# Designs tried in a protein design run: designed miniproteins, single chains, continued (2). Part 48

Each design is a single chain, and the fold is of that chain. pLDDT is the mean over its residues in the fold that is shown.

## One batch from the design tools (miniprotein)

Design m5752
Fold by ESMFold2-Fast:
Structure m5752 (fold): chain A 99 residues (1-99)
Amino acid sequence: SPVVIVPVSPEVRRAAQLATAGNILYSAGDYEEAAELYEKALSIHEDAETLRNLGLSYYKLGKYEEAIEYYERALELAKDDPELRKRIEENLAKVKKEM
């Protein structure tokens, strides 16, 4: 099993690197490729911010049901992060208005 220590584990770092690459592609408007990198990051280590970013990628692709699914999963993980929860709730409100 992975050992979580201070500093961050190699697995968490690898997932963060993939998520960062996804963020670069998202910023460039390549939402499909960004989603693939976020999914790969999440397969290594699941975190609320990457789940939210995957949801945002699906939202940009017009895949609203998938966006909602990932936003709801992100909220479950973000129990101790009120600022991230607020951003995810705003994302959920926005996607529901498009449906």
Scores: mean pLDDT 87

Design m5753
Fold by ESMFold2-Fast:
Structure m5753 (fold): chain A 69 residues (1-69)
Amino acid sequence: MNVPAGTLLLAALSPGAVSAILILTSPDPVASFGLISLALLAAKSTVVATAPGYSILTLTEDAALVEQS
């Protein structure tokens, strides 16, 4: 709780942009694009419509919990 949500949101956006560039240069862009498309479709619902940044934060927290496990 000592880290500002704004900092986490910026960090989530930065890796997202870098990941997009890496996917374009990666050998398997089709597979990566399919996964991103599916993830965006799943998140598109109300969450992305009302708070696009919030969906990134939620995904980041879920990933962090999995990594800590």
Scores: mean pLDDT 52

Design m5754
Fold by ESMFold2-Fast:
Structure m5754 (fold): chain A 70 residues (1-70)
Amino acid sequence: AEELFKQGKLDEAIRAAEKAGTPEAYRIAAQAYLLKGNYDKAIEFAKKAIELGGDNVTKALLNIAERMKK
């Protein structure tokens, strides 16, 4: 987990997630954008994950990103 959050690893995780195009991958991208402080992109990817069949965890992530943007 910590390896994915090292300097530069967030960008790699985002790119891999966009290539994979799965709900789990988009959730990972949303988490990575939250950690980067990019709440707009975190919201965008969380919504994409939900559209593809995201769960309550993904919906909670979307709620957090929207509140952080406020």
Scores: mean pLDDT 75

Design m5755
Fold by ESMFold2-Fast:
Structure m5755 (fold): chain A 74 residues (1-74)
Amino acid sequence: SVDEVRALADAGDVEGLIEALSDPDPRVAAMAAVELGLLGDRRAVEPLKRVVEEDPSPAVRAAARSALAMMGEE
């Protein structure tokens, strides 16, 4: 749920947020992408790039692109 993603972000749980990028709910996946961008942990770069290329949701892909931009990526 989106509340679980918020709790992961509050804890700084980068690995949990990366797992949430694969959630079938696009609201959960998009929130996980944004929270990863705000944390700026480099472990998220390759997972976020995969989301940009592979995720079926345009909104989730846009969130991942925004997260990469926040981290100084393309």
Scores: mean pLDDT 85

Design m5756
Fold by ESMFold2-Fast:
Structure m5756 (fold): chain A 86 residues (1-86)
Amino acid sequence: MTFPSGKEVLKLSDEELVELVTAILAERGVSLPIADADLEGVAATLRNVLGLPEEALPEIREILRRHRDSARAIARALRELVAKHL
């Protein structure tokens, strides 16, 4: 599956970004709320898919930790993070 780059992510609608987050969770077999054991793997996959630098990894982990029960909240926070790094 081909995922959009970080620059392309900013062009996605909120619903499309929620679908992207949900697809990544599903491919990793991760259910909401995200367990602590899954945070590192999900964060690494999101960083790679979104084309974010390695320096963004701690911020992605914090987003997942704070919003572990909501794909919508994760998607919204990731959009802000992508905008900050582009």
Scores: mean pLDDT 78

Design m5757
Fold by ESMFold2-Fast:
Structure m5757 (fold): chain A 55 residues (1-55)
Amino acid sequence: SKEEERLEELRERFEKDPSLRLEVEMELGVLEIEAAVRKDEELLERVREVLEEIR
């Protein structure tokens, strides 16, 4: 899905430039809210996993 592609793009962005951590965390937070509102539990779990990896 578009959201899944966005999640992978954000992870790659952080891997290439760790100084963007705060920006990436904010964008991931938006995806987490969107996944929760849609009740997309699979996407929500994956977003949380990436957030834990970069924190």
Scores: mean pLDDT 81

Design m5758
Fold by ESMFold2-Fast:
Structure m5758 (fold): chain A 56 residues (1-56)
Amino acid sequence: MLSPLALRFLEAAIEIANERGDTGPLRDYFDEAAKRLGLTPEEVERVKAELDAAGV
């Protein structure tokens, strides 16, 4: 159900969380993941909606 972009976004957020050794919620890293991938605000909103629909 996740698009390749949504999967890449989620993986980037997980990588950032692991780099920081943080156990916080993944959503705290979404802004940095978006910047790392160069996503527009519209792309970020679309990906977040897709992740939410997938239960993330």
Scores: mean pLDDT 77

Design m5759
Fold by ESMFold2-Fast:
Structure m5759 (fold): chain A 116 residues (1-116)
Amino acid sequence: MERIDRLAERLGIELTEEQKKAIVEALNDLKENGDVSKLRELIKNSTDEKLIQLIALLLAEMFYDELGDVADVDTIVERVLEFLKPYVSDETLEKLRPLIEAVVRARKEGREPDLR
C-alpha cells in the first residue's frame, strides 16, 4: 500500500481506486501463489507508459524483498527485466532498465530512489 502511493507520486501518476486495487491484487497473487495471470493482463491492457513504469518498479521492490539478501543489484534488475520481456516491447524494457536499477540500488542503500 505505502509503496504504491510513494512510487506513484514519484512518477507523477494519479491512480484510481480500481487501478490501485487491481495492481495490489495482481502483485499479491504473484507473491503468494506464483500466479502471473492478473499481472499479465494489467501490463498487456495498459496504454499508459507511466502505469507500466509503476508496475515495473513495484515488481523491482517485490523482487528485492525476496532476493535482496542473496543477490546483487544487477542480478535483481535482470530478473525483473526477464519477467517483463514477454509483456512489453524491447524499447519499453530499455526505458525501464534505469528506473528499475535506481529502485533496487536505493533499496540496497536504505534510501529513496531518484526517478527524475
Scores: mean pLDDT 79

Design m5760
Fold by ESMFold2-Fast:
Structure m5760 (fold): chain A 70 residues (1-70)
Amino acid sequence: SDEEEILKEFEEDLDELAERALKENWSEEEVREWYELQIETLRENGASEELIEKARKIAEEKLEELKKKK
């Protein structure tokens, strides 16, 4: 579905940000702020509240994974 494609692209964007965060030694707070900007971009592009909730869950899971790698 279109929503699955959007969430996949969102997850890929977060993974790229995570790689940059590791390379440039970003703080957890800086990573969280960039992830929130990605979520806000989805909202600006007309994402439903249900899609935003799914995106927030993905972002939290990705942030926890990143914390384990630092």
Scores: mean pLDDT 83

Design m5761
Fold by ESMFold2-Fast:
Structure m5761 (fold): chain A 60 residues (1-60)
Amino acid sequence: MEREKEIEEARKRLEEALARAQAATAAELANPKDKAAIEAAAEATLELMKAFIELKIAEK
């Protein structure tokens, strides 16, 4: 029971991280000279990778 809940929570975190990465990338494309937007897109991408790793750990 707990493992199924952990996998579901990890999937939800991955979906949220993907949405954030897409929004941050869109903001960077709209403001390509904004260093803060570039940094935000990089941070969102790292969080997406982290969420993906967490899902893989939960699936074990």
Scores: mean pLDDT 78

Design m5762
Fold by ESMFold2-Fast:
Structure m5762 (fold): chain A 69 residues (1-69)
Amino acid sequence: SLKQKAMGLLARIARLKDLSVEELADFLVNEEKLGISPEYVRNLFLGTAPEDPSEETVKKLEELLKKLE
């Protein structure tokens, strides 16, 4: 699912940059400008998000991970 894929991408980004969940949310929202809320990033990371991420959001996460690797 898009949700499971996004969770895996978020976990890998956090690991590569040695970020906490709060730091990951700040990084994605304020530095990378993903257009999602910090609360949504936290819920998505924890698997508690009420809605699946858009395909566009997942694509942006994949492109970001590729740049960091």
Scores: mean pLDDT 84

Design m5763
Fold by ESMFold2-Fast:
Structure m5763 (fold): chain A 63 residues (1-63)
Amino acid sequence: LVGKIARALVHVPKTSEDDLELLEGDLVLVEEVVDDKYVRARNLATGESGIVPKSALEIVGEA
């Protein structure tokens, strides 16, 4: 997962300061695997980084 480009499958709202907000279709770079459910990613459109659920992402390529 680290170093992959993923697409947001759904809108993910920002609910805490550490969360990354995603709109459906946003592309992210996966920076770190946090645990079995979450990754740290950067939104390539906004430049913002934060934590997102793995289940909201589809891997689409290499960075």
Scores: mean pLDDT 81

Design m5764
Fold by ESMFold2-Fast:
Structure m5764 (fold): chain A 47 residues (1-47)
Amino acid sequence: SHMEEYRKKVKELLEKAEKTTSPEQARKILDEFENLKKEYLKKKREE
């Protein structure tokens, strides 16, 4: 399901965020998180 996919993706990004040492990378990961959160909330509303 899409929801499970997003959850998995969020977890993966969290792991990357923990390992990143670059400000540029951190910013990018943060943006990805924001986007995924938005999609997750949209999916929740759909259900």
Scores: mean pLDDT 76

Design m5765
Fold by ESMFold2-Fast:
Structure m5765 (fold): chain A 56 residues (1-56)
Amino acid sequence: MSFEEALKKVVEAAEAGNGEEAERLAVRAITEGGLSDEQAKELGEAGHKALKAVGA
């Protein structure tokens, strides 16, 4: 999965109110590899932010 594809899916899950799914998608993309450290950090932060938003 490309970084852009993974980020899009995380954002879509977050907008749907599925913060847990957004975090799982981010973790999966990072675990599959092929991302730079910066891309992995950005994706992880996006997933974590989505999870926190659902808990608010």
Scores: mean pLDDT 77

Design m5766
Fold by ESMFold2-Fast:
Structure m5766 (fold): chain A 67 residues (1-67)
Amino acid sequence: MMIEEAKKLAAEKARELMEQGASPEEAVAEAVREVYEKLKDKLDKDELDSAVNAAGSAAVEAVEEYL
């Protein structure tokens, strides 16, 4: 369940960054970067693109819950 894993990783990282005082924009950007770095060696190009896209959406949802 790579999409679910990517979403979970992004949401957890974005939440962690928000708790550390990052802006919503910074938290989303860093969460997506973290997911890409964690999964780039495990997924093919199409799966990685899908996972990163899902991670971005999950990170945005996570930071918006702090607003």
Scores: mean pLDDT 80

Design m5767
Fold by ESMFold2-Fast:
Structure m5767 (fold): chain A 68 residues (1-68)
Amino acid sequence: MSEEEANRLFLKEARRLVDEAPTLSDEEIDKRIEEFRKEMLEKGVPEEKAEAYANALRTLLNHVRETA
């Protein structure tokens, strides 16, 4: 997987999670972030980069939930 493809997948999932975040529990958010991380690893994204994307999603969603 290219860096551009990884960024595209990240932005797509970020958009979906931001839209759904007000209706999701913390457990559901964590599960979706972990599923996304695993999908990126399966598609050949390095562990360090996959973890960075997962952490970015978690940070973004924490902000959305605190400001909603």
Scores: mean pLDDT 79

Design m5768
Fold by ESMFold2-Fast:
Structure m5768 (fold): chain A 65 residues (1-65)
Amino acid sequence: MNDEEVEKLTDTLLTNAETLISKSGWSRQEALELAKFAVDSAVRQGLITEEQGRKIKERLEEHLG
C-alpha cells in the first residue's frame, strides 16, 4: 500500500469512528478500540506494514485519545 492509500485508510477510520460516536452513541474509547482492531487486522492480512499500522494507530490516538 502506498502513502496515499495509507492516508485514505486513516481518514476513513477517523470518519467511521466519528460517525459511531455521533450517530450510534459509542464512546471515544470504544470507537478508538474498534479502529485499532481494524488497523491490526489490515496488518495481519498484509494490506499494510507493521510500521504503517503503528503510524495510523498513533494518528487515531492523537484524534480520539
Scores: mean pLDDT 81

Design m5769
Fold by ESMFold2-Fast:
Structure m5769 (fold): chain A 61 residues (1-61)
Amino acid sequence: SAEEEIIEFLKSLGLSEEEARRVIEAYKKGELTLELTRLYLQGKITPEQAREIAELLDKLL
């Protein structure tokens, strides 16, 4: 499924499955920017990775 592809991509960046599922749910709620900002401030993703994540979610969901 599209969600499984997104989860595997996010896990390849070093996120846990729980963190990956939170990103998908944030996207569905219109809160993606807030969740990606939180991950960036925690040192878990780069600004470049945040952009790639947003583009992938827009393409697949």
Scores: mean pLDDT 88

Design m5770
Fold by ESMFold2-Fast:
Structure m5770 (fold): chain A 60 residues (1-60)
Amino acid sequence: MAQELARQGEEALKAGDVEKAVELYRQAYQLDPRLGPLYMRALAKAGRVDEANALGTALL
């Protein structure tokens, strides 16, 4: 399920729907914390660099 949400997020990014991608990756991350790096990249692509950096340090 989390992997399916992450795949949908990837498709949203490819379509240029960055806001949808962030939402989908956030849901995937909440179900599976191992997907945090994908959520971090989506935040960075959305211009939320501070949030992406904060998540990155929390995952270390």
Scores: mean pLDDT 79

Design m5771
Fold by ESMFold2-Fast:
Structure m5771 (fold): chain A 105 residues (1-105)
Amino acid sequence: NREEIRREVEELKERLKRGIRGELSDDETAETVRRIGELMDKMTPEEREELLELLRQLGLRSVVELTAGQPNATYESIREAVETMYGVTLTDEQIEALLAGELVK
């Protein structure tokens, strides 16, 4: 049912946004990712693109938080970790936004 899939995609987008804000448990995050995988074949290309972008933002936040938690962490070490994993270079403002649970451009 297309309308049921569309509603579930919107719910999953909201859950990913909660995860980016640090409001989701590890179990809730894992279940959200699993459900996205199950629905991927039933999604439109636009719905897939929207969810994949939110998953990328969640991944960026996770790498930034893990790297910032290391002894002797610097903005340089965070930038290098993100560049290695995702091939993107973050500004200091973008690192601060991700640590605050905000979406980056």
Scores: mean pLDDT 79

Design m5772
Fold by ESMFold2-Fast:
Structure m5772 (fold): chain A 85 residues (1-85)
Amino acid sequence: MEEAKKALEIAKEALELAREALKKAKTQEAINLAIAGALKAIGAEFLARKAIETGNEQLAKQALEDAKSALEVAKEALELAEKSG
């Protein structure tokens, strides 16, 4: 379940970045993007934990893709928050 474990690590990083983006956000657009990143990270963590619990390799791969997407959104949110204030 290495992909699921990697997804958990990436999802945690994405959530931490989304939280920092939300703290710095001064515009509605930055706030919305930070929330979107956080929700995607939570979803990826849920899928990764379910993949580990069930041994489902397809869910592990999906969780990894979702975690990477969440990290990208969280990074964009942080960049927007820093530029907007």
Scores: mean pLDDT 85

Design m5773
Fold by ESMFold2-Fast:
Structure m5773 (fold): chain A 61 residues (1-61)
Amino acid sequence: SLLEELKARVAAVLSDESLSEGEKLARVAALWAEVRPQLSPEEQAEFRRHFQAELEAARAA
């Protein structure tokens, strides 16, 4: 699904040790802007919850 593909692409960006936190956020924002219009409102809400949880987990590590 588009949502699962978006999650996978975002995970790849967030795991890239060569990127700064700002660069990671900018790339994720670009991916979100690309895919968002193709997602349902429910899928958009799911991605926002998923991404927030991922950021909180990364900060706790």
Scores: mean pLDDT 78

Design m5774
Fold by ESMFold2-Fast:
Structure m5774 (fold): chain A 70 residues (1-70)
Amino acid sequence: SEEIAKKIYNIYQKLLELGVSPEKAQKAVLAIYKKAEENNGKISDEDIRKIIMEETGLSEEQAEEVVKKA
């Protein structure tokens, strides 16, 4: 769970760097955290990309970049 918390924090910072509003970035990281909790603290990079795209409107390429650098 500590590793997931660090990853989520890094994702939040990356979203802000890309110009995503704090409100949308927070919604995205909350959704990621909730999904991870539903699966015993595990979440796939594919699920993270999908949530980022859905909550922020970023492209698949932009979401992939966020996940890779988190």
Scores: mean pLDDT 83

Design m5775
Fold by ESMFold2-Fast:
Parts: sequence; C-alpha cells; structure tokens
Structure m5775 (fold): chain A 61 residues (1-61)
Amino acid sequence: STSAYAAKVTGLVLRAIGAELDGNKEEAARDYKEASDLEASHPDGDPVLAEKYRKKAEELA
C-alpha cells in the first residue's frame, strides 16, 4: 500500500499539472514547491524528485 506521504505528493503533482493547463502558474508553482518540500523532508523522500519539483516550481514562478 502507498504511504499517506506518497499519496499527498501524487495529489500535489496532479493538481500542479491541472493548474498549468488552466494557465494558473502561481498555483502550479505552489503545488510543485510543496511536493518538493515533502520529498526533501520525509524519511521515505526522494532527493532526485525533490530537485525535479523544485526546478519546475522555479520555472513557473
């Protein structure tokens, strides 16, 4: 089963993609940043995914 952390990250990334499609770059950047922070801070987090989402958030800001 997926951990609550992994489910939250997935939800944030999907919302970010939806926001990008709607042209809402601020909302997309915020959701990618939160996903990045979770990947960076959680014990089960992936530093590579944290960096990927951080760069995506910076691109959209």
Scores: mean pLDDT 84

Design m5776
Fold by ESMFold2-Fast:
Structure m5776 (fold): chain A 64 residues (1-64)
Amino acid sequence: DEAALEAAARRLAELLGLSDEEARRAAVTLHQAFSPEQAAQLLVRVGRLSEEEAREIAALLAAA
């Protein structure tokens, strides 16, 4: 679902201060290369997001 992937990208841009292009690339990479659980863990460890924020994005990636 492209809409869910776009929603994940927008949320990543807001939370991490990424450009729209960087955020979309990150969302595609997380969706393609990682499980939702792995993506959430990476977002907490590397992105320094809260567990709640990371789970929100992981749920959007799972819907994509």
Scores: mean pLDDT 83

Design m5777
Fold by ESMFold2-Fast:
Structure m5777 (fold): chain A 63 residues (1-63)
Amino acid sequence: MMEELKRLAEKARQYEKEGNFDKAAELYEKASELARQNGYDELAEIYKKKADEARKQAEEQRA
């Protein structure tokens, strides 16, 4: 389970480095949901925040 969270977070960071904020947001959202389902509330909030930030950056690129 934690290994899955780590993989999702690493993939999201990679997409952020590539400027693909839509994909990064999607992966951070998945990591947040997985963390919440397993009782890692603080991690879930961290990843939810990262997903929201990535979505904002993606929208800024389109605007």
Scores: mean pLDDT 81

Design m5778
Fold by ESMFold2-Fast:
Structure m5778 (fold): chain A 70 residues (1-70)
Amino acid sequence: GELEEELKKLLLRLIALELRLIGIEFELELLKKKGSKDKEKIEKLEKEKEELEKEIEELKKKIEELEKEL
């Protein structure tokens, strides 16, 4: 049905965003372990992480609402 297809699309998007978040967290960890002094790069990655965490939270809310309609 329509709801199942929509839920599937949202779940695939969630997986994509979570994978991107893992990638950013890995880059931040690597930069910190290397003792990187590149504050601009670290700040950009921290901002992207915060934006992704907000998108993931909003998407999880939409998924929960859609699951309640099933």
Scores: mean pLDDT 84

Design m5779
Fold by ESMFold2-Fast:
Structure m5779 (fold): chain A 95 residues (1-95)
Amino acid sequence: MEEQLEAEVYLALGLIYLTLGRKDFEKGDYESAAESYEKAIELFEKAVELGHPDALRYLAEAYRNLADVYRKMGDTEKAEEYERKASELEAQAAA
């Protein structure tokens, strides 16, 4: 169905931003990494809406990576919140 093609496109775009975020994180550019992971989250959320079977797993990964960014920036409260969201999404994906 057309929705499956859309879901795949959103997942693919999310994976690009997830990769860009990891590269920025490795360089120590935590602000750019956060922006890339936030874009990945938006794209993966759309892929979840469209029923992509892998989208919840990648959404959880993006939240874990965003938590790591906020830990490096010294915002432990936001880091813990995003880590909790990732764990909830992982449980949902396993169900």
Scores: mean pLDDT 86

Design m5780
Fold by ESMFold2-Fast:
Structure m5780 (fold): chain A 80 residues (1-80)
Amino acid sequence: MEELDEIRALVSEAYRLPVEQAKEKLIEAANRIKELYPEFQKELDSIIERLKKQKNPTPEEILEAADKLSRIIVEYKKKL
């Protein structure tokens, strides 16, 4: 669906943005995935809380969060 492709774009942008902007995009993407796929809510809430608690996230932490979100999206598409 179109919304899922928009969420994938947000995650992809996070890989190339400064860490502060990447954090915001990843939180936005995670919240949008939660609205579409409530079964992933617990895992997505964990990712969001981790990102919000980190005032100065490292590029590695941003990449890890983006990778986790990308995997959730890919796994869900395979179930369709």
Scores: mean pLDDT 76

Design m5781
Fold by ESMFold2-Fast:
Structure m5781 (fold): chain A 68 residues (1-68)
Amino acid sequence: SSQEILDETKEKLDRLKQEVAGKDPRLVQLIDAVQTHLDQLSGTLSPEELKELAERLLSFIETERKRS
């Protein structure tokens, strides 16, 4: 379900946020923005589309973390 995908993604984002807390405020803001974006789209995307988007956004955050 969409709720299960959001809950799992939030747990992954919360862990990433804890890892970068106090080290990279830009990444913290990016993680918060990604979570908000997924919540906003959860009402319009199918569960499959939501899962694909969440995986892409998590990959994007990991790339940004390596750049920082």
Scores: mean pLDDT 79

Design m5782
Fold by ESMFold2-Fast:
Structure m5782 (fold): chain A 96 residues (1-96)
Amino acid sequence: MAREHLEKAKEYIEKAKKDKSKAREYLDKAFSHLLEVHMAYLEAAVTLSVAKKLGIPLSAEEQARVEEIREVAREATELEEQILEERRKLKEEEAK
């Protein structure tokens, strides 16, 4: 789920670089997919916090899943920086 949204975000960023006439639309779609990644991370963080507060230990599989979502969220943050840079370039080209 989260990984699929990350891959879609990468695809839309590349499309934005190739087609300047639709670049803004593609960057908006990329950003929407990154929001889904952050929502998955928030859900995992809340689940971990509640389990810790209740003294419930996470299984090894649950711990691995949380770590995977954390890694995907890190990659999503890097892609957000790329979207901001591409948006900056578009604005700079429009402003001369």
Scores: mean pLDDT 80

Design m5783
Fold by ESMFold2-Fast:
Structure m5783 (fold): chain A 95 residues (1-95)
Amino acid sequence: LIEEAEELYKAGKYEEAAELARKAPKEDARARLLLAKALAFLGKVEEAWAELEAAASLPETSEIDLAMGLMHVAVAATAQGKPLPLGVPLPTLPF
């Protein structure tokens, strides 16, 4: 499931990647991070931030994976000319 979603994301099929990632268990940190990146490229920046927050709360989420997810969401929002969501709680990096 997650491997298929990652392949769809790499192919630029963000809607399909997001739908597959949503079908993964809520405790699947990799799926939550992939969903966040796909949602950001679909212009759903607020939903992407919510998925990053969910991923940050999971014990399987590494510092590097979370940082890369945050970077990807920020880059996607900027590239689309959308402002970063202000006032939305962001994931806390476990430095």
Scores: mean pLDDT 66

Design m5784
Fold by ESMFold2-Fast:
Structure m5784 (fold): chain A 75 residues (1-75)
Amino acid sequence: KEAEEYRKKGNQAFLDGDYKTAADNYEKAARIYEKEGKFDEAALSYQMAAAAYNHAGDTEKSEEYRKKAEELRAK
């Protein structure tokens, strides 16, 4: 499962402290889930990307994906 593979890569990168790689992989997973209409999984993946971007010091991207996750939960 393509989105699940990206989530696994994101989880591994996050555990390794590679927050930028974690954020990128979570974002890829989120986009795939969103395209598939899996809005709960997409929202969770965007939340994980936001957390990873925050750890990486990218506050702007963190806030962007936090809002994206909130919007998807409303669908």
Scores: mean pLDDT 84

Design m5785
Fold by ESMFold2-Fast:
Structure m5785 (fold): chain A 76 residues (1-76)
Amino acid sequence: SEEIEKEVENLRKALENIAKKYGVDAIRNGYRLAALELGKPLEEVDAEIAAMTEQELIDRYVELHRKKLEEKKKAK
């Protein structure tokens, strides 16, 4: 969906701005919360965060949000 792609791109820019203003740890904490809300084990999430760069964290966060938006659209 073009709408989902626009929202995902807006989120990416917002996350890049958050990282610039508050540092990469703000993105790490945001990703941790989002992944835990999806039922991922804490140990798995912490291992993923430790292995990822800032850009990889932003990319993964954006894809998690895209999946949530697509699921919400299908539930209407």
Scores: mean pLDDT 78

Design m5786
Fold by ESMFold2-Fast:
Structure m5786 (fold): chain A 69 residues (1-69)
Amino acid sequence: SMAKLSPREKALIQELEEKIKAVGVDGITDEELREIAEKYGFSVGAVRKLLNQLIVERAKEELAARKAA
């Protein structure tokens, strides 16, 4: 639940979502993930885990939209 996230975690998720929207998941480099991790004070592993969760959520939403069409 987003209500349980700190403001810093919400800002991290927002920046990851904006990056996915701008360049796609395949366009995000390891160097950019390191910069984001350092900026928000998280480990690279934590940022990768959140990025993978966002990818899965987008895939589920697209599958649901295809079933509704």
Scores: mean pLDDT 76

Design m5787
Fold by ESMFold2-Fast:
Structure m5787 (fold): chain A 83 residues (1-83)
Amino acid sequence: GEAEELIKKAEKELKKAQEALRQGNYDEAAKYAKKALDLAMEALKISKGELIPRAIGLTISAIGLLFEAGLHSEEGKKLFESA
């Protein structure tokens, strides 16, 4: 359903954030992490049953990556503060 599609999109953006962070591209990492966070939070609002823990896990992971990127980037810090 729609929640599953949002979760898949969030997972894809989270992987892009992880890759950018590994490469030291902190601005890109922050942008992808913020996209993952927004998608995960939207999924969480419409998720039922077994999808809820997955959406929560993605939200936590995205916040963590956004925080890490924010330690190395002023743009990332602003995105984290707006989350």
Scores: mean pLDDT 85

Design m5788
Fold by ESMFold2-Fast:
Structure m5788 (fold): chain A 65 residues (1-65)
Amino acid sequence: SVESLVGFAIEAIGIAFEYGGELVRVEDNTLYVRVDPARPEAAREMERRLREVAKEFGVELVIER
């Protein structure tokens, strides 16, 4: 739902900001996030946290590099 997607997007913005990623776009209940390939440790931790939150909100997540 839009409410679930919005809730996830708010949490995702905070996580992305902490780890130097960015929100790219939202399409059909899927959130696209970009990671910095020059920071693999931060990228892995960000992906782990985003995946957990995505599961809680029932939305899809795509990580771009």
Scores: mean pLDDT 77

Design m5789
Fold by ESMFold2-Fast:
Parts: C-alpha cells; structure tokens; sequence
Structure m5789 (fold): chain A 64 residues (1-64)
C-alpha cells in the first residue's frame, strides 16, 4: 500500500482512540486529516466516512 494510505489509517486509529476516551476535538482533527489523505488518494467512500466521523466528533466537542 502507498505510505499515505498507512498514514490515513493511523489517523483513523488515533481519532477512534481519542473519541473513545472523550477527547472529541482531538478525534475530529485526526478524522479530518485522515479524510484529506483518503481524498487525495481518490478513496471517496473512505474520505466520506472519515468526514462523517469528524462531524460527529466536532458536535460532541461543542457539547463538552
């Protein structure tokens, strides 16, 4: 796999970990970074999923 794909996967993992422990702002940032990388790779479905997760994390961050 290209190195950028592994970087995006790591950002998703970082975002999921942050989300689970309640660090929603950090999770949103990580998901947005993953989405940007997937978009550059032409992985539109993965990018859309990551952006959806980022939006949910941003919403929860606003509630904290």
Amino acid sequence: MPPEFLEAQKKLDDGETAFVVGKYAQAATAYEQAADIFEKLGLEEEAADARQKAAEARQKAAEA
Scores: mean pLDDT 83

